# Designed miniproteins, single chains, continued (5), part 59

Each design is a single chain, and the fold is of that chain. pLDDT is the mean over its residues in the fold that is shown.

## One batch from the design tools (miniprotein)

Design m18163
Fold by ESMFold2-Fast:
Structure m18163 (fold): chain A 76 residues (1-76)
Amino acid sequence: TALEAVKRGVEGAIQALEAGDVEGAIESVEQALELAKSSPEVPQEVVDLLEQALKALQEGDVEKAKELLKKALELL
């Protein structure tokens, strides 16, 4: 379902960052965020964390983004 899809997207984004693929991570976070925003079963805190992670990636703060994505994963 949507929860499982968002979880897979977040896991994929973390894996991309661990591999140094920042562009792939941004794409994964953007897709997960769109799905999370449209899915009432996804907690608002997860949406907020994904928005913060995307902003961190846009600012070049990969470490902060990874921390936020791991936090979102704990809530899924």
Scores: mean pLDDT 85

Design m18164
Fold by ESMFold2-Fast:
Structure m18164 (fold): chain A 60 residues (1-60)
Amino acid sequence: SAKDKELLELQKEYIKKMNELEEELMKAKEEKNAEEVAKVEKQIDQLREETKKKIEEIRS
């Protein structure tokens, strides 16, 4: 279905963006940069919330 295709594309985009943020988080932790760690963790939380909202919109 069209909804299944949209969910698949959203999943692919989410995985790509999450991997990028996780790499940034690891780098910030290695550099012991608490400010960057907090910033990236907030971006991860925002991505999760935005993705959840998009999933709910597609399923509605």
Scores: mean pLDDT 87

Design m18165
Fold by ESMFold2-Fast:
Structure m18165 (fold): chain A 83 residues (1-83)
Amino acid sequence: SEAILEKFRKEFKELKEKAEKALKEGNLEEAKKILLELEILEGLVLIWRGVAKLIGDEESAKKFDELAEEIRKYIAELKKKLA
């Protein structure tokens, strides 16, 4: 549903803002907690992608796939900054 997609997009935006703030403050423990929250969010997006596919909503499934890929790319960048 569009409401679930918008909720996940908003959560992703908020988590990115928190991660960038934690990195600027040198708070690596907080940045690692946010990394875990991002990984949980990716998992939830993939669950809803699966639900969309099961009910034949290919349009929503594609949008969830695009969001999951965006989250994965940011997770990879954040992991690189924390190494």
Scores: mean pLDDT 89

Design m18167
Fold by ESMFold2-Fast:
Structure m18167 (fold): chain A 76 residues (1-76)
Amino acid sequence: ERPVTAAELGYAIGLAYDKLREARENGLSREEVIEQVAEELQKRFGLSPEQARELWRLAVGFAEGILELDEEVAAS
């Protein structure tokens, strides 16, 4: 098992941000967003299924925090 690189995390965060924005506009659940691309990340970066899912989960968490902050700032 190898550590996930900062570049891989950055890519995943950007992808998660786009997916979460789309999900909020289209009524998709957070769990659906989390499940959507873990397999693609596994294949793309040669990660284990567990590593790919964890990378995607972290990326979704970061992206969700950014979206939440954007909403709070817009509401202020």
Scores: mean pLDDT 72

Design m18168
Fold by ESMFold2-Fast:
Structure m18168 (fold): chain A 65 residues (1-65)
Amino acid sequence: ATREAAAAILAIGYGIEMGVPVRLEERDGKTVFVMEVHTEEQEEIARRAKEQLESLGAELEIRRA
């Protein structure tokens, strides 16, 4: 769907711009974006990405490594 494409582009854009890896996982037929963060700055960026992706109906999971 168009919103799914927009969410994917946003997640990839945040990952590239901020140097945060983004992975895609499938759960119960839904795509979940996963970001692994190593610093406080990356966590703040991931939180902003999560809020924007959720506004598009997508799910983002933040993991601290």
Scores: mean pLDDT 72

Design m18169
Fold by ESMFold2-Fast:
Structure m18169 (fold): chain A 69 residues (1-69)
Amino acid sequence: ASPSEIAAKHTAAALRLVAALLEKPDPTLEEALRAVREGRYEEAARLAEEAGDEASAELAREAAEMVRE
C-alpha cells in the first residue's frame, strides 16, 4: 500500500474513534485513538476490540495490514 492509502485508512480509523468517544467517553477508546495517532495500528485494533468498537478495530486492523505490505 502507498503512504497515501495508509494515511487515508489512518484518518478513517481516527475519525471513527473520535465519533465513538463523542457518544460515550471511554478510557480504552482514548488509548486506541492515541495508538492510531502514534502509528501503533495493531495495538489500536486490539484496544478498540476490547472496548467493543468493532468498526474502529476493523479500520485499525486494515491500516496495520497496509503498513506490512
Scores: mean pLDDT 82

Design m18170
Fold by ESMFold2-Fast:
Structure m18170 (fold): chain A 58 residues (1-58)
Amino acid sequence: ALTEEEKEKLRKEFLKLAKEKNLTDEEAYDATAVIFEAVDAGVTDVDELLAAARAHLA
């Protein structure tokens, strides 16, 4: 499971990604859902979670 600090880092990095990619609210929601699915599957590395979101958005 992610620590609170790791969750906060993930949130901040994701918001940066959303701004860089000009994501709509729907696209940001979908990418966030991908991150939560990966966390539920046991992925705990913040960079891996962000890579999953980037792959979904590509």
Scores: mean pLDDT 79

Design m18171
Fold by ESMFold2-Fast:
Structure m18171 (fold): chain A 98 residues (1-98)
Amino acid sequence: SEEEKIREIAKHMRRALELLRQALAQSTDPQSKANLQKAIEEIEKAFEYVLRGEYDKAIEELNKAKQLVEQSNVDPELKQEILEHIDRAIKLVEELKK
C-alpha cells in the first residue's frame, strides 16, 4: 500500500516534469521560461524529499511549483495537465503523512 502510493507519486511527478520540459521548450516569454525552470527544480527537490520521508517539505516544494506554473504563459491544455499531476502528487503525499 505505502510502496504503491510512492510509485504513484513518482509517476505523477515524472509526468509533470516531462510536460514542464515540453512547456519550457515551447516557451517564448523570458519570465515564463524562468518560472518553468524553477518549477522543474521544485518538483525534483520535492521528489528527493519524498524519498527521504520529508513529506511536509515535499508538499511545500510542490505548491511552489504549482504557483510558478499558474503564473506562466503555457498552452491551456498543457497547463491544466501539468497542474493536475502536481495536485495528484500533493494529495498522495498528504495521504502518506497519515
Scores: mean pLDDT 90

Design m18172
Fold by ESMFold2-Fast:
Structure m18172 (fold): chain A 107 residues (1-107)
Amino acid sequence: FLPKEEAEKRIKKYEEEIKKDPNNAQAWVNLGGAYLSLGDYEKAIEAYEKAIELAPNSRVAAEAYTHLGIAYLKKGDKEKAIEYFQKALDIDPNNRLAKLLIEEAKK
């Protein structure tokens, strides 16, 4: 739960990191998280998808899939959210957050 001003500052920070190194998958995940905090789910999704593209089947991709699922939950798409949480678990089977979020999404 970030204040709007803090989220906007973090967006600027991560945009600068990406400008210097556009292949930094972690910076893309962090940018997505800042957009998610701002409620800009579309931009958050784009950033997470970029992180997954840059570092597929990695810990960073598992983190990105978990947050992508959260973004889809926020948009009301439970089926898409569960799909992405499952992709996170396929990479990291011990991801407790993804397991809990699947249960929450199913109600």
Scores: mean pLDDT 85

Design m18173
Fold by ESMFold2-Fast:
Structure m18173 (fold): chain A 56 residues (1-56)
Amino acid sequence: SMEEKKAKALENARKALEEAGASEEEIQKVIDELKKIDDLEELNRKAVEAILQAAA
């Protein structure tokens, strides 16, 4: 369940980064960093930070 939630969060982050205009290289770098995070709340926090930076 936690592994499934993490996988879903990573896919949601990938889509949001694509919509924000991040390059494929930038998206992959962010996703690789998020994969290192086991805590779902911390993963979501870092994902939001990356998405906001990409949208700026």
Scores: mean pLDDT 82

Design m18174
Fold by ESMFold2-Fast:
Structure m18174 (fold): chain A 78 residues (1-78)
Amino acid sequence: SEELVRKGLEYYRQGDLESAAEYFEKAAKEGSYRGQLYLGRVYAELGDLEKAREYFREALKDDRYAPGAAAELSVLDA
């Protein structure tokens, strides 16, 4: 799960949003709320704000990532 997030971040840094989304989605399916948070960011950058909100809402379920997800949702609702 953490390995999948690291690989996703590497693709994200290269601007490869498709590969980044694949790895973050795999991490999210394994129960990674960090993967959910980054998947939300990828969809926001792709302009799919509805999907971005869904993934940020999932990340709110984990106390460690909830503050980051809440901040991202506030930006989308501004």
Scores: mean pLDDT 85

Design m18175
Fold by ESMFold2-Fast:
Structure m18175 (fold): chain A 63 residues (1-63)
Amino acid sequence: MPLTEEQKKAIAEAAEPLERELLRQVLSGEISPEEAEDRFYTRLAEIAGVSPEAAREYVRTEL
């Protein structure tokens, strides 16, 4: 499903700070890299109001 410009902006604005926080949690041993990846896309999907699959595809292709 094509993302709206507002959804794309929401993902882009949230992605960097969220990735940075999740990487910190992985490096501290709080979560696994696999759990961090799942949380990253789930959280972006919640913020943008889309599926985790749509969020993952957008980040992979455009960011």
Scores: mean pLDDT 79

Design m18176
Fold by ESMFold2-Fast:
Structure m18176 (fold): chain A 63 residues (1-63)
Amino acid sequence: NEKELKEIIEEGKKRAEKLEKQIEELKKKIEEGGDVEGNKRRLAAYEYLLEHTKEQLKKLEES
């Protein structure tokens, strides 16, 4: 099942990359003062999801 694990890891890495880009975009919007409260809430959710995704990827790679 090494191929299946590798595919899951690659999918997770792509998801993490997408989340990082969205987080950077949200940070810029917050700096610009647009929907600060809404964007801070989204930022917190995306940061949580990114950290969780990275932790799961690390466990899969290091297990």
Scores: mean pLDDT 81

Design m18177
Fold by ESMFold2-Fast:
Structure m18177 (fold): chain A 95 residues (1-95)
Amino acid sequence: SKMKAEELLFEGESRHKNKNWDEAIKLYDEAIKMDPNNAQAWLNRGKSYFEQGKYDEAIEYYEKAIQMSKPGSATYEEAKKNLEEAKKKLEEKKK
């Protein structure tokens, strides 16, 4: 299949909303391969890993989303907020 990055993000978000996180991640991975600077794709990838309880991976991808976005943008602010939540969840998961 030959999808555009925007279509991959839309389909990934649809899979994520239906809790098909592995399918969402695959679509976001394809979007990132097409445009590695797509901050939204990195953010959405992190969200799917977060929902799977994979907080270390979620943290890494939220940091990528921050790196690829403009300071003060909606994606930047959401990635920062989600990064802090993922760090808290990771500490709660440790005994």
Scores: mean pLDDT 87

Design m18178
Fold by ESMFold2-Fast:
Structure m18178 (fold): chain A 69 residues (1-69)
Amino acid sequence: SMAEVERMINEGVIESMGRMERGIMLAEKGQELKLTDVEEVEKKMSEEEKEEMEKRSEEAKKKAEEELK
């Protein structure tokens, strides 16, 4: 049904917003560290910075979910 398709699209949008937020934060950290390799940037991040990244990603997902209601 169209409702099932819409739910799948909404789930995809929510997940994409989380990935986009993580990507932006990794890119910003990469610029600070002058690194272009995402894996190397992640290795240089502290546990606190990684937790903040995951928190912001989850907040972006929640915001997207609320906007889709």
Scores: mean pLDDT 79

Design m18179
Fold by ESMFold2-Fast:
Order: sequence, then C-alpha cells, then structure tokens
Structure m18179 (fold): chain A 75 residues (1-75)
Amino acid sequence: SDEIDALVAAVREALRARYGPTDVLPPADRHLEMGAAFLAAKAYDAAIHAAERALALDPENELARRVLALARKLQ
C-alpha cells in the first residue's frame, strides 16, 4: 500500500539521516526499524508490538506513533 511504503521510507530516511548507514541502532530506534519492516511484510501484530516497545523507550517518537496507528488500522 502507498501509505505503508511512504511510512517505511520515512522511517528509513530518518534513521539514515541521524545515524548514517549502520546495523547498530539504539534500542528505541531498533524497535522502530523492526516495526517499519513488519509493516512492509504486512505482519501487523508484530508491527504493533515493535512500535509499542519503541514508544516505551521513547514516548515522543512521532514515527513510532505513526507505525502503531497504521498497523492498528490495517489489522
């Protein structure tokens, strides 16, 4: 879906802009990356759990809130 593709691209670009190309992310951003990957795979329950973990560590993370909202809407 175009909404999933746009949000996944936004998450990847935000993480790349902040950390550069890396396989080592802080825990909150690692959960955000996993949430976006699960959305792309249409694994909505896993995307919800990953976004909730990201928000537990970083409650103000707007991208994690968007992943959570979209995954809940599509499940």
Scores: mean pLDDT 88

Design m18180
Fold by ESMFold2-Fast:
Structure m18180 (fold): chain A 55 residues (1-55)
Amino acid sequence: MEIPEEARKELRETLEKNILPSRKELAEIAKKFNLSYSTVSKEAGKLTQELLEKE
């Protein structure tokens, strides 16, 4: 699924503050941008890997 740039930015900011965000935080982002939880969760996993690898 294609994720809007605004949603990706908010996810990245959330992960930079807390690398292990709660299910509630991810669900709130999904609701805000009309995305499925699974889509947001999958993208959060990718962004977490990028942040941990310092890319």
Scores: mean pLDDT 74

Design m18181
Fold by ESMFold2-Fast:
Structure m18181 (fold): chain A 72 residues (1-72)
Amino acid sequence: SNEDALEAMLRANQALIDEFFALMKQLPADKRKAYLAGLEAIVREGLATGDTAAALARFEALVAAVKAELAA
C-alpha cells in the first residue's frame, strides 16, 4: 500500500528525520509552524500518489531550506 511504502521510506531515512526535528528546535515558532506544514503537505502528497522518490526529494529540499534559513 502507499502507506506501507511511505513508512518504509521514512524508516530508511530516519537520520534525515532526526536532523529535521533537531533543526526545527533552533527556529522561532512561526517558522517551525510553516516548515511543519510543509512536511505535512509532503506526507499527504506521498500517500495520495505513492511516489516515495518524489516525497523523499521534496523532504530533502525542505531540510536544505531549513539549513539555509538558520545560516542567514
Scores: mean pLDDT 87

Design m18182
Fold by ESMFold2-Fast:
Structure m18182 (fold): chain A 81 residues (1-81)
Amino acid sequence: SIRDRARDIQSESLSIVQQTIQDNPDDYDGNDRMGDMASQVNDLTSRAIRLSDVDPQRAQQLVDQAQSMVDQIRQMSDEMR
């Protein structure tokens, strides 16, 4: 379901960000950017969950956008290593 995908995306984003901060505790600028992106993923997924029963087409677009942002978070994490 859209809600399950949104929750999975949120959990994945949080996991990557937490691990990246643990691996790079002194990279304040990188960690701030990662945190900002994770916050945006959380906003997109929360909106998708809210809209899943009202506007499933728009909810799916928000989930797709959140997935794209998680892919960017993953790339940024790799670049910080």
Scores: mean pLDDT 85

Design m18183
Fold by ESMFold2-Fast:
Structure m18183 (fold): chain A 58 residues (1-58)
Amino acid sequence: SAMEERRRKLEEAARLADKRGEEAGAITVDHVREAAREQGVSPEELRRYLASLGLPLA
């Protein structure tokens, strides 16, 4: 379904942002923007999703 596809893209974008954040010491706005762009999701939606996982931005 479209919701399942969107969730999969958000999960992948979150994984990429989290990985880059670990390497940099914190998840930044640039990590969110780049991961969102690569997966075709909005940066605002990704930011909200990361917050729901307990992964706040620096």
Scores: mean pLDDT 80

Design m18184
Fold by ESMFold2-Fast:
Structure m18184 (fold): chain A 66 residues (1-66)
Amino acid sequence: SMADEIKRLTQKAVMAAQEGDLEKAREYIKELRKLVEEAKDPKVKELGRAGIEAAERALKEAEEKQ
C-alpha cells in the first residue's frame, strides 16, 4: 500500500541521514514528496507529511554536524 511505502521511505531517509549519507536522504525525501502529491487519501497525505518532516529534521541535524 502507499502507506507502507511512505513508512518504508521515511525509515530509509531518516537512517540515511543518521549514517551521514545526505545525498541518499535527499533522494528518499524527494520520493516521499512525490507520493504525498499523488496520494488521494487525506490520512495518507498526513502520514506522508509527517514522514517528510521527520526525515527533513534528521537531515538538518546531520547537516549541522558537518
Scores: mean pLDDT 85

Design m18185
Fold by ESMFold2-Fast:
Structure m18185 (fold): chain A 72 residues (1-72)
Amino acid sequence: SELEELLREAEELGSEEAIRLAREARELALEASELERRKVTGEEVKKRDELAERAKELAERAREALRRAREA
């Protein structure tokens, strides 16, 4: 997946910040995917969407941290 590749790139570059952000994004994305697989309803749908959005935010921050680390 794109998040697995992002985490691998962060680990190869040795960026502690990017590794942390990518790892958190992956865990949240996995939790959101589990809720999606269960076809949850009601308030659990909101939790799924919030987790997915948070994972996307963290992944974008991880990519930015990687870009900064490469430019240094």
Scores: mean pLDDT 82

Design m18186
Fold by ESMFold2-Fast:
Structure m18186 (fold): chain A 61 residues (1-61)
Amino acid sequence: SEEEARAYIVAARTLLDKVGDKVPEAKELLEKGIEAYENGDFDEATELFRKAVELALKALA
């Protein structure tokens, strides 16, 4: 859903701010997710943001 995708955007941006340039794959997924969100494909956007969040969290562990 749009609401779910929006929540994941916030989470992904917050985590990427903490990991910086250490996880370039997470930044790429965030960018692709934003493109999907802008195209109205909220399910694809949510999946891409979810993957970005997972990669960022692993980098912080």
Scores: mean pLDDT 76

Design m18188
Fold by ESMFold2-Fast:
Structure m18188 (fold): chain A 80 residues (1-80)
Amino acid sequence: MEELIEKGRKLVEEGEEAEAAGDYGTAAEKYLEAGKLYAEAGDLEEAAEAFAKAKEAGRKALAIDPSSLKPGLKPVALAP
């Protein structure tokens, strides 16, 4: 549990560094993974915060370069 929270916190920090560098696609991926780890640890409040940051970073990535957002997504998983 503590290990998952620690790893999630590190991923949030990496996401913040990616945002500072203008790499919103990487930031969105880092925040999404952090949210998953917090959710697995049962820390739903931190998970919600991380997912919110992932959505904002993903939105910014799409505004800059649509192709930079989460490559490899399967079509069936995408909602128009």
Scores: mean pLDDT 73

Design m18189
Fold by ESMFold2-Fast:
Structure m18189 (fold): chain A 80 residues (1-80)
Amino acid sequence: SMDEEKYNKGLDYLSQGKPEEAVEELEKIKNPTARHYFELGLAYAALKKYEEAKKALEKALEIDPNFPAARQLLEELEKV
């Protein structure tokens, strides 16, 4: 799907250390899943956009309350 293509491109940018481009691709996803919001949170955190990162992680947890990676990252960012 187009969403999966944008997701994969976003992940590729994150692995290349290009979080700004990763955000651009991930924000284009039409029907974001909890995983999509989690990766968007990682991209924002890499940009030191901690408030945007926290909001993305909160959205991930709203969709999937049992998402340990998202909860752990959110707790770490709340210490910053």
Scores: mean pLDDT 87

Design m18190
Fold by ESMFold2-Fast:
Structure m18190 (fold): chain A 103 residues (1-103)
Amino acid sequence: SKLEEVKRVILEALERVAKLAEERKRGSDDPRTHELAERILELIERAREELAKAESVEEALQVFVDFFTEAVELAEAAGDEELAARISEIRGEAVERIREIEE
């Protein structure tokens, strides 16, 4: 179904952001970077739970929008422009894949 395909794309995007957060945490001894990574990972866990409950494409897309908006804002607020840019790239790739499903 379209809902299952959209959910799969979103889950793959969440996994890519999780790997970025984990890499940032491993690659830095800065406690601020660790705190940012942990907050993003917590946000991903909440997004996965809400996505599992989504019963429509609209609900799944709302989880997607809410997650990526907050994740980018967290990275920007922390001054991590590289992480914010990479999360935005993952968002853009996921948007393109979702558009292909919805055509």
Scores: mean pLDDT 89

Design m18191
Fold by ESMFold2-Fast:
Structure m18191 (fold): chain A 67 residues (1-67)
Amino acid sequence: MTPLQEAMRHLKEGHEAFQNGDYEKAAEHYERAAELFTEVLGPDHPVARGARNFAEEARKKAEEAKK
């Protein structure tokens, strides 16, 4: 598996977790995808930025679930 293929897998798994309401798991997958996309495509690439935005949203929702 190439880093780009790994990033795409994590992005897909993050979306599935997010749809299931598992925001902590979604955040972990999106964070890993963002890291890999940033390494391969650069931090300013739209795909890398998109993955970071998904990670931030999922992390925010995960934190909202904590008392």
Scores: mean pLDDT 84

Design m18192
Fold by ESMFold2-Fast:
Structure m18192 (fold): chain A 101 residues (1-101)
Amino acid sequence: MKIEIALTVLYAVRKGDLDEKTAIKILQKIFGISEEEARRLIDAPEEEQLRMLAEISGVPVSTVREAKRRLEEDPVLFTAASLIVIGEAIEIELEEKRKKL
């Protein structure tokens, strides 16, 4: 599920539906990567993003491409991944508000 969630995050950023700062925090939380690595992933061309996700996840690039195809072909899977991304974004916002005061 981590790859499908990451692909959905990257897609939402490209559409303008998710801000880059929140996307970086979601990717850091899911993969345990640095802020700099998450930013490079977001800024990379799509084909490079697939290779980077494969390296981060320890899976072949073919596995990442198959996950992308399933998200494109299965609206239920895409909806489930999108709901997880929304939930993570809300949790990050709540954590920031708790730390601010």
Scores: mean pLDDT 83

Design m18193
Fold by ESMFold2-Fast:
Structure m18193 (fold): chain A 92 residues (1-92)
Amino acid sequence: GSMAAGGLIQAIRAAREGGGTPSLQVEGDTVTLVIRDADARARDGAEQARRDAERSGATATLEVRGDTVTLVVRGLSPTAIAAVALAYIGES
């Protein structure tokens, strides 16, 4: 559970470090992370987050369309979602 949240938090940080624009949407137990203007660092971060989510038993899908990366993670606990949301609003 916690591994999926950690991966998503690192993906958000990697996106910001690369000058990309991450946006986060929460719906039930599903988190959608969209990174615009994604560089190689942002893509690597999102791919690592996908693997971390799958290893924790969550379902994750990753799509790359031009410079936009979309990561959808399903089956997150409320605690994991809260941790990711706090990281997204600027500080964990």
Scores: mean pLDDT 84

Design m18194
Fold by ESMFold2-Fast:
Structure m18194 (fold): chain A 71 residues (1-71)
Amino acid sequence: SARSYFEKGVEYFKQQKYNEAIDLFDKAIEIDPNYAEAYFYRGLAFHNLGKTEESGIDYDKALELDPNLGL
């Protein structure tokens, strides 16, 4: 499920395995394109890899989908 991929992505993110986390967030988004938290965490992972443009796009998408994320 989308949630399952998201949870595994967060586990990799916590281990600072950002590329592996992004792959899992991609899977979550493929299943649920409106998954605001998956976009948010993918944005954080992109930011940690220095991919600032990709990070900004994902943050904007997360806020568009859920303006109450309060980031």
Scores: mean pLDDT 88

Design m18195
Fold by ESMFold2-Fast:
Structure m18195 (fold): chain A 74 residues (1-74)
Amino acid sequence: MKTAYLSGPLEEQLPIAEKLVESGEADRVIVYPTDKPDTAIIVFKNERGVVLAAPDFDVEPVEVTDVVTGEKIR
């Protein structure tokens, strides 16, 4: 499994993470948004499509949000 790491503004990094997962360049992308330090968002693809989760890194995603629009990300 290939994990990519991105750091930068959430709105800029999320589209990049989604493209990496959709294209198969990465199986999972961990985004460290500079707009929200101490927050990490895991972007991955499953049967529901591209999914965002902001869980504890040691555990599988607990809270997930569909990567459909910028509305559900917050």
Scores: mean pLDDT 62

Design m18196
Fold by ESMFold2-Fast:
Formats: C-alpha cells, structure tokens, sequence
Structure m18196 (fold): chain A 60 residues (1-60)
C-alpha cells in the first residue's frame, strides 16, 4: 500500500512540472491522493492507472 501511495505522490510531482496542468487539476489530483490513503490496494491501483493515463494525455 505504501509503495502505491509513493508512486501516486511521484506522479503528482511530475504533473506539477507539466506546463499544460492547471492549479485546479493539481487540486483534484491531491484530493484523489487523500482518498487513496483511506482506500484498499485494489482501489489505489485503479487510481494510479487513471493518473498514468491522464499524464500520457498531457505528454501527447
């Protein structure tokens, strides 16, 4: 669980560096991370996959 949360934090830090990411999107991702801290590992994995997909859109 801690490893998945650490990966989410790393992705959030990468998103903050992206010029196409708005403050509102960062706030939304921070809320997802807070929810993930209370979630089970399967739910956290789904959230991670969604964040990775979002990052790929900005990288395109």
Amino acid sequence: KEELLKEMERLLEEMRKHPNVTPEQIEAFERVLERAKKADEKTIQGMLDALREAKEIFDS
Scores: mean pLDDT 73

Design m18197
Fold by ESMFold2-Fast:
Structure m18197 (fold): chain A 55 residues (1-55)
Amino acid sequence: MSREELLARVRELAEQAGLSEEQKEALLAHIDGVFDANPEVAEAWVRWLERELAA
């Protein structure tokens, strides 16, 4: 998953979770940083969150 695809997906999940604009911005900045450090961890976290929100 590219950085742009990952951040777009995180934004979609944050909207589904009902986060505020400030919370969405903070989450996107955090995940962007995680992606810079370890893209596989960022991708795994997004997949985990997708499963949690689907349950």
Scores: mean pLDDT 79

Design m18198
Fold by ESMFold2-Fast:
Structure m18198 (fold): chain A 64 residues (1-64)
Amino acid sequence: SALENALLMAEQAAQEAIRKGEEDVETEILVSEPGGPVTAKITVKVKKLKEGEYEVEISIEEMK
């Protein structure tokens, strides 16, 4: 589903931030059906705790 694909994108975004050594990053991914409105928002937060250690938070908000 669109939500499942967006969650995979969120996971990939978190991995990219970690690979690039970013220390505190927050990104938003909008979930929409093809040709339809935005139905949900996924927020990905990546925080570096120390070298080689990261905290990742993923939140889902329905837009209805």
Scores: mean pLDDT 78

Design m18199
Fold by ESMFold2-Fast:
Structure m18199 (fold): chain A 59 residues (1-59)
Amino acid sequence: EEEYARSALETLRRLLEDGLITVEQARKMADALAKSLTDPEVQERFRAEADRLIAEAEK
């Protein structure tokens, strides 16, 4: 599941960097992806990292 979370974060980062999605779309995608994770520790780390990536994109 950590491999899946890492892959999902990398995809989210690329979509944001390439301007293919908005910050609002990225937040919705991150929330949906986090809810698909069954390991609470992996989910917590995923949410924290996704929030960091989205915050950087807002700048």
Scores: mean pLDDT 77

Design m18200
Fold by ESMFold2-Fast:
Order: C-alpha cells, then sequence, then structure tokens
Structure m18200 (fold): chain A 80 residues (1-80)
C-alpha cells in the first residue's frame, strides 16, 4: 500500500499504481474506496480489463449488481 501511494505521489498518472492500490483496498473489504481507485485507473487507462473486473467484484460486494454486471461484461469484451 505505502509503495503504491508513493508511486502515485511521484506520478499521479500511473494507472498501474492506482489499479494496485484499488486491489489492496478491495482485499481489505474497503469496497467504496477501492471503486474510487479503480475509477482513477480507468480514467487513465480505459482499456484496462483487469480494472473493470476488480471494480465489478467491489460493486457486487456492495450489492450494486447492475454496475457489477456491466463492468464484468466490459472486462470480458476487452480481454477477448
Amino acid sequence: MAEYEALIAADPNNATAWLNLGEVYLQQGKYEESIRYFDKALELDPNNWRAYLLRAAAYFKLGKHEEALADAQRALSLAS
């Protein structure tokens, strides 16, 4: 976490660092925070299928099943 936060502080356009920070928050059950970090990763790299897939998992955990399905479908489309 501190490693990715340091990378973001040095370069806030580092999409991979935002993605990794989101994944850490997702693993900690901090779903709303993880979505904000995945939103930033996708703003920087809108073709990142992994960010859509991880954001779908966070939406599903929050009971936002429609948003989860949309992100999962987008991830599958980009991974194909």
Scores: mean pLDDT 83

